# Ledger of designs, part 92: designed miniproteins, single chains, continued (3)

Each design is a single chain, and the fold is of that chain. pLDDT is the mean over its residues in the fold that is shown.

## One batch from the design tools (miniprotein)

Design m11194
Fold by ESMFold2-Fast:
Structure m11194 (fold): chain A 71 residues (1-71)
Amino acid sequence: SVDEMIEEARKAVETLSDDEFLEKLREIAEKYFSPEDVERLVEAARQVRGLPKDDRIAAIEGMIREMAKRK
């Protein structure tokens, strides 16, 4: 589920380096999104890597939830 993806991403932000996190996020996202959406999510996550961990978690959760909405 999307909530499982968010929980895994949250744990990755807490435990991994920024580079390790981006690769882990790609692996997680590949289970839920198209290759194009995975690359978009990873690029967006790269743009917020300068933020404190709690703010990065909030931004990534928001991105995942927005991308998971049906058009």
Scores: mean pLDDT 77

Design m11195
Fold by ESMFold2-Fast:
Structure m11195 (fold): chain A 77 residues (1-77)
Amino acid sequence: SVEEARRLIEEGREDIEKGKELLKSSNKEDIIKGIGYIIRGMGNLFQASLIGSREDPEVAREAEEESKRYGLGLRAV
């Protein structure tokens, strides 16, 4: 669903940004948590791109553009 894909893009973006901030910490617990946020966020963007590729190419493009902003190679096939 397009709504599901848009939610995943929003959640993915928020998680990646939280993760990036946590990775700047000198606290090992925060760094580990930051890695978890980035992995989760990347997974959400990937899922959104898969949904978009089947239901709405605009949503697929949005997910791909968001992942590219972070230097990630996530693309709809």
Scores: mean pLDDT 77

Design m11196
Fold by ESMFold2-Fast:
Structure m11196 (fold): chain A 65 residues (1-65)
Amino acid sequence: AVPDGVLNRDTLEYLASLPLGAKLGDPGFGPGEARSVAAFQRENGLPVTGIVDEETKKAVEEALS
């Protein structure tokens, strides 16, 4: 489980490695990964879809900078 408002670097690096459009049901993308994406989206004011869209990927890359 990923705590709301607290994402570690390993989680952010994992999210940054995901291809644009990655979502629940994709190979290697389970409920835990979808929850991590959703938690990140919520904390960054993005639509909570659980999908790695362009805005989500940009925000993850900014968080790693």
Scores: mean pLDDT 72

Design m11197
Fold by ESMFold2-Fast:
Structure m11197 (fold): chain A 71 residues (1-71)
Amino acid sequence: DIGDRELARQALEDALATAREAYEKGGDVPLIVAARLQLVAASVLGMPEEEVERTKAEIDRLAAEADRKAA
């Protein structure tokens, strides 16, 4: 269903937005967990694996950049 795909895409977009907010706040753990759960929701709702993996990679990049700045 196109509506289910739209909901899945929204979950994917929310995951990235939540992750950006988490790392802008210095690595807020509850928001990092929320972003990861939103990625899982997008996958379960039928977002293509390639799109989920791309968003996960972008979140991982944000985490790595935060770690480099903390070093």
Scores: mean pLDDT 79

Design m11198
Fold by ESMFold2-Fast:
Structure m11198 (fold): chain A 76 residues (1-76)
Amino acid sequence: PRLVATAEPDAALAEALEALLADPGFRKALEGLLLRRIAEAKGGPEEMVKEAEALLAEATPEDRARAEAWLAAHTE
């Protein structure tokens, strides 16, 4: 029982991401959201927050909502 169930999500995640990352809007939204989460975990480094905000500003609200829904589905 070495978290085989969590390893499966990583493999499926990589495969699903390959198709979704072909969409530049989704890619920017996902990168922005991931960077924002990392910045929050590190106590909010201003440069990382600024970069995340810049990426999210370039994404459409639809792309951002899609990326947020995808992260919610794939992060327990």
Scores: mean pLDDT 69

Design m11199
Fold by ESMFold2-Fast:
Structure m11199 (fold): chain A 85 residues (1-85)
Amino acid sequence: MTEQEARELTEREQARIRALGEEAAAAVPEHKDLILQATDRAVQTLRANTEQALKTKGPQEAAELARRGGEKAIKDLEELKKKLL
């Protein structure tokens, strides 16, 4: 896996998190700001962790962290949406 491929995968996971965050915010407009703030934090955390992994471990490990981090972020946002409904 190349560094570029790892970055593209990370960007796709960020887009997935943002899409779900926007959907959740639309579904629970009374808590829109809370959901969007949680979404932004998840994206920032994913980006920071994958950039650090690229520098210290390489693209394969960075891609794996991005995939797992994305899955966790999606789950956390879905759970947040359910609690706020």
Scores: mean pLDDT 86

Design m11200
Fold by ESMFold2-Fast:
Structure m11200 (fold): chain A 79 residues (1-79)
Amino acid sequence: KKEIAEGILKTARDHAEWLIKLAQENKSDKKKVEAALDTAIRVLDNAAKQSEALGDEESAKELRELKKEVEAEKEKLLA
């Protein structure tokens, strides 16, 4: 159902953005940064798989691209 897939994308994106902000505000605490960003990666990965299962390949692609961006941010913040 289109409305459900769109809701998944929006909710996962909003949740991931909040976790990224939390990590950015706690840059000095590497364990908190890692935990927050790992949670964001899991949220986005699960949402992408669910969107793909619902036939929403466009939302799944956007979620996978955002996941890669979060993974890059994690590498940068933990370097």
Scores: mean pLDDT 81

Design m11201
Fold by ESMFold2-Fast:
Structure m11201 (fold): chain A 108 residues (1-108)
Amino acid sequence: SEVQERLLKLLDRLAERYPELRELPAPDSEFYKKAENPISLTEIKERIESGEITTVDEALREVTRLLAEINLNLPADHPLRRNAVAVHREFEEEIERIKKEEEERKKL
């Protein structure tokens, strides 16, 4: 769908700007021991491509969950935490644009 294409392009753009979020710390790191099944932006993209994530709200929930785990388990000065705020903002802004475009389409 057009929505899926927009989400995939957004995730690709975010992964290019914030490569630290493309792959979380190594599986044997303390982050993975504290985080409950953390998923990377790459895994979120794969779930959108596979059809496990079908709505913008589902995609936003997974991104928010990833950022919550980063915020809980890493110190405030860590690069992943600094970039998490920017990633969340960019994602929310694109979701709002998609929702507005869908509302405008329904008025026609």
Scores: mean pLDDT 72

Design m11202
Fold by ESMFold2-Fast:
Structure m11202 (fold): chain A 70 residues (1-70)
Amino acid sequence: TKLTEADRARAEALDAARRTDPANMVAHMQALARFQREHDLPVDGVLDAETRAALERGLAGEPLPPAPPP
């Protein structure tokens, strides 16, 4: 029962994405997807760097720019 490097990285990403709500995983993904839709981000339902940056801008009360970087 050993973890591969890829498996460990994936587990850390899931942990950072609040994998503490297994019973509401679908609702969590839908909430993120709706947030991404409202901010013109890719609708994946995943807490990615782009989505995290948008959340932090929301906390600062700043509107998102119309075009995200490549």
Scores: mean pLDDT 60

Design m11203
Fold by ESMFold2-Fast:
Structure m11203 (fold): chain A 75 residues (1-75)
Amino acid sequence: SAATLERLRELFLAGDFEGVRRLMMEEFGLSELEAEILLGLALIVRGVLLAAGASEEEAREAGAEKLVEEAAKYA
């Protein structure tokens, strides 16, 4: 649901990566490995934007958006 995707975004923005993994496994039916891969992809997006000169807030938000976009495919 949209509410579950928003909760996923909130957990990522808070740096609660254990909560992100747990929610993806429990609510979207992902394996632990799949959840770690999606989280890793979001962190890569954050890192690339930081390297390009984006603010920490902008980079975190972009990573969270990428995580939600990928997780939505399983929602």
Scores: mean pLDDT 85

Design m11204
Fold by ESMFold2-Fast:
Structure m11204 (fold): chain A 92 residues (1-92)
Amino acid sequence: DEKAIEEGIKRLKEELRKRVEEIRKRNPEASFEEIVEWERERLLELMKREGLPELDEEEREALEEEARRRAELLLLYEESEEKAIEYVRELS
């Protein structure tokens, strides 16, 4: 468990770092709502590549919640890597 968690955290840190960099490259002044929109588009693209069926209303709501959580995590990481990792640990 501990080793799997450590490896997961290492991968998460690298992913968050790269994504924050990409967001700020695209728009240094990006608002929370813009980041949520980009995260939603990315999640939809991933689901489409996996061949998942068209989302129903409940699935679309879950996607919106996930996009918002990801946007919050990215902004939290930009402020403090330590706080972002703690947030993920609390949700796990």
Scores: mean pLDDT 79

Design m11205
Fold by ESMFold2-Fast:
Formats: structure tokens, C-alpha cells, sequence
Structure m11205 (fold): chain A 68 residues (1-68)
């Protein structure tokens, strides 16, 4: 179901964000992995939109901090 996909994505995104915050991956790697997830779920419009919204929020927050 869409909800099961969202639960799995929430865990995957949470892991990526945790790795970024721990310094294990760069912001560019975080972006690339999020873009790959968006592409993977392109056939599910609701899941894709949810990932795009998450990506946009992370971009606004972390890109601003990286630019400082």
C-alpha cells in the first residue's frame, strides 16, 4: 500500500539525514540519494510528492547552513 511505502521511505530518509548529521555523507550525497528515491517512486504520485516536499525542506534548511 501507499502507507507501507511511506513508512519504508520515512525510515530510509531518516537514516540518510542521520548519516548527514553525523558527517558520514556530504550534502551533495544526501541530495543524490534523495533524487534517486524520487526517481525510484516516480510511478506513485503521492509518494513522489511526499519525497519532493521532504527534499525541498531539507534543501532550504541544510543548504543555507552549508552556505554560511
Amino acid sequence: STQEKLNQLHLEVGRLVADYQAGKISLSELRARLDALIAQYADDPFVKQTLEDIRAQLERYYAAKEAA
Scores: mean pLDDT 80

Design m11206
Fold by ESMFold2-Fast:
Structure m11206 (fold): chain A 89 residues (1-89)
Amino acid sequence: VNATIAARMADMSDDQIFQTFVDTARAIVDRFGLDPVYVDAAVAALRSRFATGENPVDTAIDVINAFIAGMVDRGADRAAIVQAFIDAL
């Protein structure tokens, strides 16, 4: 999963990585009927870490994995969420 996501992001700009995450995370919470506050928290974390000069791909992978874990803990299907991120990249 992480290797596939990293490979897809390798040719993307920071802005493209950020926007793809936001759009995909919003689609996931909508699909599973979850609270959009979880997207807002993940977006804030990603934005803050990008602002500190962290590697964009590694940072995005960390935030994606944390978001997936949070959604799974709330009853969402892990395989479906992982596939949504792969399809978006």
Scores: mean pLDDT 79

Design m11207
Fold by ESMFold2-Fast:
Structure m11207 (fold): chain A 88 residues (1-88)
Amino acid sequence: VEELKERAKELAERARELAKRLLEVEHRYGADHPEAQRLRAELEEVLKELGELLKEIAEKDEEAYKELLEFLGEQLEELKAHAEELEA
């Protein structure tokens, strides 16, 4: 399960970076910008893969799943802080 946890963490970090960049592009150029559309598509793909891994981990190891949810919460908090900075 360690390999699945590592992959899920990598996807979560990638999703955060894509979401941060998407927020920046939307703030600067608007949601309809081609770069925003590209980042949104990439983010959707990463989130879909992450969701599939989360389901597999939950079925194999409940404790690992809980640890991963805590990590995802940290990634979300970082993203929220970034979004608030852009609105300031």
Scores: mean pLDDT 80

Design m11208
Fold by ESMFold2-Fast:
Structure m11208 (fold): chain A 80 residues (1-80)
Amino acid sequence: MKKQEEELRKKYIDLAKKYADKVKEISGRKNVADSLVKGAEKYPENAKEAYDAMKKLYDNSVKKLQEEIENLRKKIEELE
């Protein structure tokens, strides 16, 4: 049991580090997406929907990593 718990914790830490790196990368890309909103507001029907889709894509990437980290933590708790 102890060996398996340590293995799961190692995976959790690795995912947490990847999450931090991904958040930094997504934050940079969001600045580009936010720049598009000023143009999209002039063409709201077409351009704004495209901008919103891009922004959601970045946010969803972070949420997926957060969900994976949470699921891994639950597996560690189940082991105890």
Scores: mean pLDDT 59

Design m11209
Fold by ESMFold2-Fast:
Structure m11209 (fold): chain A 63 residues (1-63)
Amino acid sequence: SDKYSEEMKKKIEEFIKKYEKETGLKASIDELGNVLVDPSLSLEQATEFYLKYAEFRKELIKE
C-alpha cells in the first residue's frame, strides 16, 4: 500500500505494542492489515483485545 496505509499500519502497530506491554499477551499485524492474537489466548481474552482494537479504530476514522 501507499503512505496512507503505512501510516495507519504504524498506528495499529503502536496500539498492539501498548497492549502487549500492558497485558503480556502477544498480537501482530501482517502486511495485509490482518490483526492476529496469540492462539493460546482464551476466547474471553481475544474478545477483549478485539473490542479495544475496535474502539481504537473508531478514533482513527475521526482523523
Scores: mean pLDDT 72

Design m11210
Fold by ESMFold2-Fast:
Structure m11210 (fold): chain A 59 residues (1-59)
Amino acid sequence: GHAAYAEKAGKAAAEGNAEEAEKYARLSGVDQAGRMARRAAEKGRSDLAGAAASSYGGR
């Protein structure tokens, strides 16, 4: 189910919502993704937040 959470994290980051971006990235099961998603949201980089959340299962 982490792909769905990665999409939510990306959307939250696009809105500059660092808390929601981190929350959804962590729900993907990857704590590191949560930290990266928060950083991406602070920079306004939704692409990076989504990528961070999906990096665990991405190839």
Scores: mean pLDDT 64

Design m11211
Fold by ESMFold2-Fast:
Structure m11211 (fold): chain A 103 residues (1-103)
Amino acid sequence: APAVTGRTALAALGILSLFGALTPGALVDAVMAVTGVSRATATRVLNTLLANGHLETFRDPKTGKPIVSLSPAGLAELGKHREEVQEIIAENSELLKEVYEKH
């Protein structure tokens, strides 16, 4: 799989490291809030990270809804970009709180 590059992809990894697991809709909303990209762009980046094995999907046993989390490969990529990811999260902490409270 190619290396994770670009602010939108790194924001998705950082958001999941903060929240653990999110529905695809909640992750897309959070990525849009943090990066200002369109829903189509956020969805494309999510699908690329899933296709490259950086994210994985499973069913939440409590809700039965699909949820997305970091794979071992996604955690490894996050570790390579820790400082950049922490800066993105810190800059957007209030927006991320609003997305969390909505979902």
Scores: mean pLDDT 78

Design m11212
Fold by ESMFold2-Fast:
Structure m11212 (fold): chain A 83 residues (1-83)
Amino acid sequence: MPPVEPFADEARLSLDDPEGARRRGEGDARELRKALIQAGFSEEDAEEIGRLLRQMYEAWAESREAARRYQARLGEAGLRAEA
């Protein structure tokens, strides 16, 4: 058996990245849709719920992008020679 990875919380850390947040949202939305359909929900209801979850993750990803953009602007505008 391969050794257990002692710290596999990288998925949560990836939520700080816009790309990671979007990827997590897509995965969670797909899994949620599958679970809802298996539980007897209609395809329409499952799709709508998955869409709402995806919108939530997209909003968060946009927030992360804005934060990165602000950091870049501050660095350029500040022109400070700090490491």
Scores: mean pLDDT 69

Design m11213
Fold by ESMFold2-Fast:
Structure m11213 (fold): chain A 74 residues (1-74)
Amino acid sequence: MMSREEVLERIGELLKEALETLSPELLKKLQERLKEIGERAFELLQAGVPEDEVLRLILEEFEKLVEELKAEEK
């Protein structure tokens, strides 16, 4: 089970990887998709979903997003 600190560290690592590998056009797409993920996370928190579960969902969505955008870069 990942701690909250480990989840946040992994999100930071993924963001750094995206900044180093993606074109400016794909970085704009990343920013737009991250906003959507953040809005969804906020809605889940307001609906009473546990914070740890929301953090895991954010990490999964962000990992998928970075992989999708890296595939578009090729």
Scores: mean pLDDT 78

Design m11214
Fold by ESMFold2-Fast:
Structure m11214 (fold): chain A 67 residues (1-67)
Amino acid sequence: MSKEEARNLLIKYLMEKFGLSFDQATDAVVVLETKTTDETKQYLKDKFGLSDSQIDEILDFYSSLIK
């Protein structure tokens, strides 16, 4: 899978599963790609009010795309 395809799948996943806008999903993807796990968890809680279980689901999906 190309990096572009993985990114587009992650954006679509965040929009469809969690109701994020395209801009919000794009910002979340940048954080997932560039920040530590702890920084990403804090960002998702503070910006979108996501629970620990929702964040774990996002992290698991992201890990499946980048292996």
Scores: mean pLDDT 82

Design m11215
Fold by ESMFold2-Fast:
Structure m11215 (fold): chain A 80 residues (1-80)
Amino acid sequence: LTEEQRVDIAVALLEISLAIAYNAVVKGEITIDEARAWLDRHLDKVLEELGLTPEQAARVRAEYDRLAEENIAKAEKLRK
């Protein structure tokens, strides 16, 4: 895989992972804390396997943190 392809895959996996966690929290299948723990472990493995540069990995992590916080907070509100 090219470097750009690895970044694109990382972003796509991030979006898919957030959608899965968001749906599970809304349905009451898992807690927000469980979703966060799962997402964090998943992201760490993805970044490691794809071999992103430290700068690319840092940007992906920052974007992921913001999106995860936003999506999980919305899921919590919708569940109630």
Scores: mean pLDDT 75

Design m11216
Fold by ESMFold2-Fast:
Structure m11216 (fold): chain A 98 residues (1-98)
Amino acid sequence: MKEEIKKMKEEEIKKLIEELAKKAAEGDSEAKVKLAEIADVAIENKDDKLLEYLIKTLEKEGEHHLALSIKLKYAEYKGDEEKAKEYLEKLKELSKKE
């Protein structure tokens, strides 16, 4: 998957993100893994626009936990300790639903 993502055009990646985000919202665990791989590639490439699109699409589909996980990872990659702490606290709040 990661090698295929690296060869894709921007519009092809955006279309894939929309499809996978919709499947993830339906409970497809494989789609969630693929979305995380797209996030990894975007972070490695410092592709802020692709990351913003991915996060926005996930939030729109109700995948708030995955969106926050990606935000946290990106903040950590950039060394933004304050933003990383904010996102980590929000993730802990979402995970505390017993």
Scores: mean pLDDT 79

Design m11217
Fold by ESMFold2-Fast:
Structure m11217 (fold): chain A 94 residues (1-94)
Amino acid sequence: AEELAEEVIKRARELIERIELIRKTLEEENIELPEEIEELIRRAIERAEEIIKEVERIKKEKLPESEAIEKLKEYLEELRRLEEELARLLPSLA
């Protein structure tokens, strides 16, 4: 459970860092993002940050291992979906 929790936190942080790097690159190139894409990016960052907070709570609460693993797997799958949505938008932003 603890190794999976660290994996989820790491992936969430990597997602946030990747989004921030994309934003910085676009700002340096003077590329203006459509408001709908900016909203999607904002929501992705907020959700990744929420996932980190929830995983930290799971680590503190000493939940039964089976329940902890189930929740952590759900967060990992959600992060993968967010990564896929971002990857779908990247070709349109390039």
Scores: mean pLDDT 77

Design m11218
Fold by ESMFold2-Fast:
Structure m11218 (fold): chain A 81 residues (1-81)
Amino acid sequence: MKEKKIEELDEKVAQLLDEIAQLLAEDPENPSAQQRALDLAQQAVDLLKERISLQENPSKEDLVLLQQLQGQADQLAAKLA
């Protein structure tokens, strides 16, 4: 049961990361695209935190990804402020 939820969360995080990359690649200076990318990044952070909480020993790669994604969200928020 937990394994299926981890796989589902992984798929959702991967999709959100792809959407963020596409939004920022197509029009990186567009505030509307940046706001949407921020919303998606915040969702991905929440899902990744949930995924990490389901693991007894989270991988270093997952922790690094969480830190990078949180940093990206913080940078987007700063640009929009």
Scores: mean pLDDT 81

Design m11219
Fold by ESMFold2-Fast:
Structure m11219 (fold): chain A 60 residues (1-60)
Amino acid sequence: SPELEAARAAYEQTKARWDAYIAGLEADPSATPEQIAEARSQYDEVKAFLERRIAELEAA
């Protein structure tokens, strides 16, 4: 469905953006391990949200 295709595309784009953001933090000498861990935690929450949305659309 168009909604499922859009959700999957959003998931891939979101992963690419977050991966780049976290890589930037890891390359930043002023970033703390705690800031990096928090960013990873937020990323996991975003992925879980999008994965639930995709699963909902796949079940429809």
Scores: mean pLDDT 88

Design m11220
Fold by ESMFold2-Fast:
Structure m11220 (fold): chain A 105 residues (1-105)
Amino acid sequence: SPAEKEKIRLEIALELHLIGMVQDLLIGTKDEEKRREIERLWEEYGKRMREALAAEDYDTLIALVREFFERALEVIDPELQPKFRAEAEVILDLLDELREAAALA
């Protein structure tokens, strides 16, 4: 159905934006301890996010994404925060669209 196609498109867009955000943080972070903490957070939250997405548990997925953003902001250098916050808003908007599309699929 058109709704199923839109759901798949949004799932792909969400994954690409999340991966791109983390990649930008890792490339932009020069401090080795901070880089390792970002990698650790992504490993922990990324796994749980994928499990929630596979279960179509969008409320848990949104809560995990928000918690990941809050934890990441505690570690991220101030100069990287504006771009991170802007990308975070895009990801949260995609999650809301995905939840709506999934309800129609």
Scores: mean pLDDT 88

Design m11221
Fold by ESMFold2-Fast:
Structure m11221 (fold): chain A 80 residues (1-80)
Amino acid sequence: MSMKEQAIKLVKESIELLKKNAPEEEIKKKIYEAIKKIQLMNGVDEEEAEKEAEKQTERIMKLPKEDQINLLEGWLEKLE
């Protein structure tokens, strides 16, 4: 599986968890993994990818659920 295919899968899984009202910890972890994979796919160094993933995940988790889903669906369109 390519890094792009892995990123797409993680974003789709994040959207599914949000729609299922999964525990916040599970949602947060999956969004973090999705962002980290997108950063790595774009050639970002692993250390910087982890910092960016943490920063973006915290920002996203502060948004209403509807806005979280819309943002992730927007990423999915750009990745495909």
Scores: mean pLDDT 85

Design m11222
Fold by ESMFold2-Fast:
Formats: sequence, structure tokens, C-alpha cells
Structure m11222 (fold): chain A 52 residues (1-52)
Amino acid sequence: SAASRVEKEAKEKGYMGMVARQYGDMAKIAQEQGYDVTSLAELRELAKQGKV
């Protein structure tokens, strides 16, 4: 899932587990709204647009 991929990427980049999980939760919300999210960069772009 998008949540699992984004959470894993955040952990690999050195984020704390709780913070990585929060990014994963945001990716899940974005996917539930119909946005395709495969990375932290895509999630951040959606956040800049106010969509998550």
C-alpha cells in the first residue's frame, strides 16, 4: 500500500518510527481521496497544494 511504502521510505531516511507512521497515514488519506502516492516527494507535493 502507499502507506507502507511511504512509512518505509521515511524510516530509511532516518525519521523516527512515530513520524514515519504519520507520513504513512497521510499517504493513506491521499489515496482514499483518489490521489496516487508512491513516495514522500509526491506526498509533500500534495501537502503544498493543501490536498492532505
Scores: mean pLDDT 79

Design m11223
Fold by ESMFold2-Fast:
Structure m11223 (fold): chain A 64 residues (1-64)
Amino acid sequence: SAREQKAAEAGDRGGMAALAEAMAAGQPIDSEVARRAREAGTRAAADELGVSEEEAHKLGQRGA
């Protein structure tokens, strides 16, 4: 639970960082930027958990 919460926080931070970079570059927040943010979040969560991106994605879907 605590580990999964930390992974979710890492994922949120990764996604927000990707959005912030796009905004700083003057890019509109469109479907491509949204996709990049989701990918960055999944990678951050996977890295925090020490699992594959696919496994992190499955864990993220448990709450959706």
Scores: mean pLDDT 74

Design m11224
Fold by ESMFold2-Fast:
Structure m11224 (fold): chain A 96 residues (1-96)
Amino acid sequence: ALRELAEVLGISVAQASAVVDEALRIAGGGERVSRSDALRALGVLGVSGEAAREALRRAGVGEEASRGQLARALALAAELDPEGREMMRRIGLELS
């Protein structure tokens, strides 16, 4: 999951990990977040609602997302939404 996010964003695995940690912080913290908090976090990271819903679906997110599922959803969202990709890339560069 982290390696896939790093490749899609064009950043290091450590920077991709920082992006996932930021998404978890926005979603309320912890290793598991609700689907609604994950959707909100993706929106804050510049991902459209349509792309965020599709990314969570493809990542296998039900009512809650694990850190690994959120990392997969972020990678998928970056593939679906260039604006979200650029915002996530910038965050990864700034937090590392």
Scores: mean pLDDT 85

Design m11225
Fold by ESMFold2-Fast:
Structure m11225 (fold): chain A 95 residues (1-95)
Amino acid sequence: ATYRITFDKPLDLVVFTPLLVKALEAAGYKVSVSVDGTNVVLELENEKGKATVELHSDGTATVTANTEELAREVAELVAEVAKKEFGLEPEIERL
């Protein structure tokens, strides 16, 4: 399952990525981070399965997981971190 997150503004990925990693680890995820140009890719694993978060500096993110429940849970957590830390109003869409 795949969700798209649209933020009100382009993200500062240098600041956002560490905050998101901390939130994901606190939620019980094992997190691996890779950087590809302007994009950041987070690979996540917990007891429920695996998810991938792709953060784009243009103000979008994509969350993909092996289950719809896990993809939604991760997408909601990404949105919550952006709202809490940056005051953004992200929109979540199921693809």
Scores: mean pLDDT 82

Design m11226
Fold by ESMFold2-Fast:
Structure m11226 (fold): chain A 99 residues (1-99)
Amino acid sequence: AEEAERGAEEAKRHAEEAKKTGSGKAAVDAAGHAGEAALAAEKEKTKEAGEHAAEAAEHAREAAKAASKGGKESAVGASAAGIGAAGASAAAMIAGAEA
């Protein structure tokens, strides 16, 4: 749970930055941390870890949406973050269903 929780907190922090600035880099960073939370949940196989991974995936999706409004450079980052967030979300669902 601790590793998944840490990943969720990191994803949230970067998502807040993406919402404030429209940064594609911040959105990509949020998606990366959501992926870390999903991997931790797969290893831990607990309901709590799955819930943290799902929360991290939601933050990454919000960050990707915010970045998509920031223009051409942000749109590329938002597309990459959206793909990462979708992957993290899928992994979180699998981990949660198995917990």
Scores: mean pLDDT 70

Design m11227
Fold by ESMFold2-Fast:
Order: C-alpha cells, then sequence, then structure tokens
Structure m11227 (fold): chain A 98 residues (1-98)
C-alpha cells in the first residue's frame, strides 16, 4: 500500500540521517519501487521473497544496505548496527544476502 511505502521511506531516511548521510530521494524511490515490483527489473539480484520474509526492522535495514550499495557508500557494520538498533551479527547476516 502507499502507506507501507511511505513508512519504509521514512524509516530508511531515519537510519541514513543517524549515519550523517545525505538523502537521495530518487534512489530511495527506486529501491521501494523495486521491492513492490513483480520483477527484478532494477538488477539488484536479490530474491524478493527473502526480503518480505524478514521482520520489519531487518527489512528496513536490508533496504538501507541496498541504498548504500547503489550509491557506492561504505559504512562500517558497527555504525549500521548502532543506527538501526540491531546487533552487528544481524548486519553481517543481512549483508550476506546481497
Amino acid sequence: SDEEKEELKKEIKEILEKLGIEINEEMIDKIIDYLFSSSGELGFGVNLEDIFSLPKRERVLFLTLLYLKAEGIEVSQAALARAAGVSVATVSRLRSLL
């Protein structure tokens, strides 16, 4: 739904702001559109069923990881864990799905 898309965008932006990263709205929109598409048209090479099976917090973090990869921005696992409110092990596990 449109409400689910806006909530995901908001939560991704919150993590990026905590990391001190400038927000590219167009890239966030492309990632959200990819998640809600019926095809892998954007070429991220990720199984959408795996993303939808994640808990909400982990799904937001995974989409944030896709954003960082797409923008070519490198962030430490420790900084991502702090910004997302998860363990470093969770960040490492989600990165293995990329």
Scores: mean pLDDT 78

Design m11228
Fold by ESMFold2-Fast:
Structure m11228 (fold): chain A 56 residues (1-56)
Amino acid sequence: SVAELGKQLGELVKQNASPEELQAVGDKALAAAKSRAEALVIRHETERAIAEASAR
């Protein structure tokens, strides 16, 4: 689910995951998206996590 993705990405950022690892997780979630709205949220959460990782 989108909520689970947000938690997973947040945990990975705390563990100093690379932007490439975060993008890979987001891409897998995007491939499993059942709607355009879900896909948009997945893209947004992935971009946010990558931005947070890049700021550190």
Scores: mean pLDDT 79

Design m11229
Fold by ESMFold2-Fast:
Parts: C-alpha cells; sequence; structure tokens
Structure m11229 (fold): chain A 71 residues (1-71)
C-alpha cells in the first residue's frame, strides 16, 4: 500500500540522516546510503510492489537522500 511504502521511505530517510550525521568518511557514507537504498528496494519487492512503482519509489528516495547530502 502507499502508506506502507511511505513508512519504509521515512525509516530509510531516518537511517540516511543518521549516517550523514555520524559518518565523516565520504566513501563509507556513500556505501551506507547505497545499502540503505538497496534494503528499501528489497523491502518493496517483499511487499509485492510492481517493478515500475518500486523503481519510482527508489528514485524518489535517492533524490531526497541527495537533497540531504547537499544541505
Amino acid sequence: SDEEIAKLKEEALKRIREAIEKEDDPEVLQTKISQIIADFSARLAELGVPRDERVAAVMELAKEAQKLIDE
């Protein structure tokens, strides 16, 4: 459901914010963010989210993650 996807995205964004705050090494930070996004994608697949919707949700999460890094 859209509500479950939104909650998973909120949890992923929280993890990304924590990684940005705690990690000073850019390479380690990039690896952690990539893993969080991969885990998010896997959770959407487990929920049976169609590929097109899953790709859109992952792209939106990546966009929001980039905004957090740039701020």
Scores: mean pLDDT 84

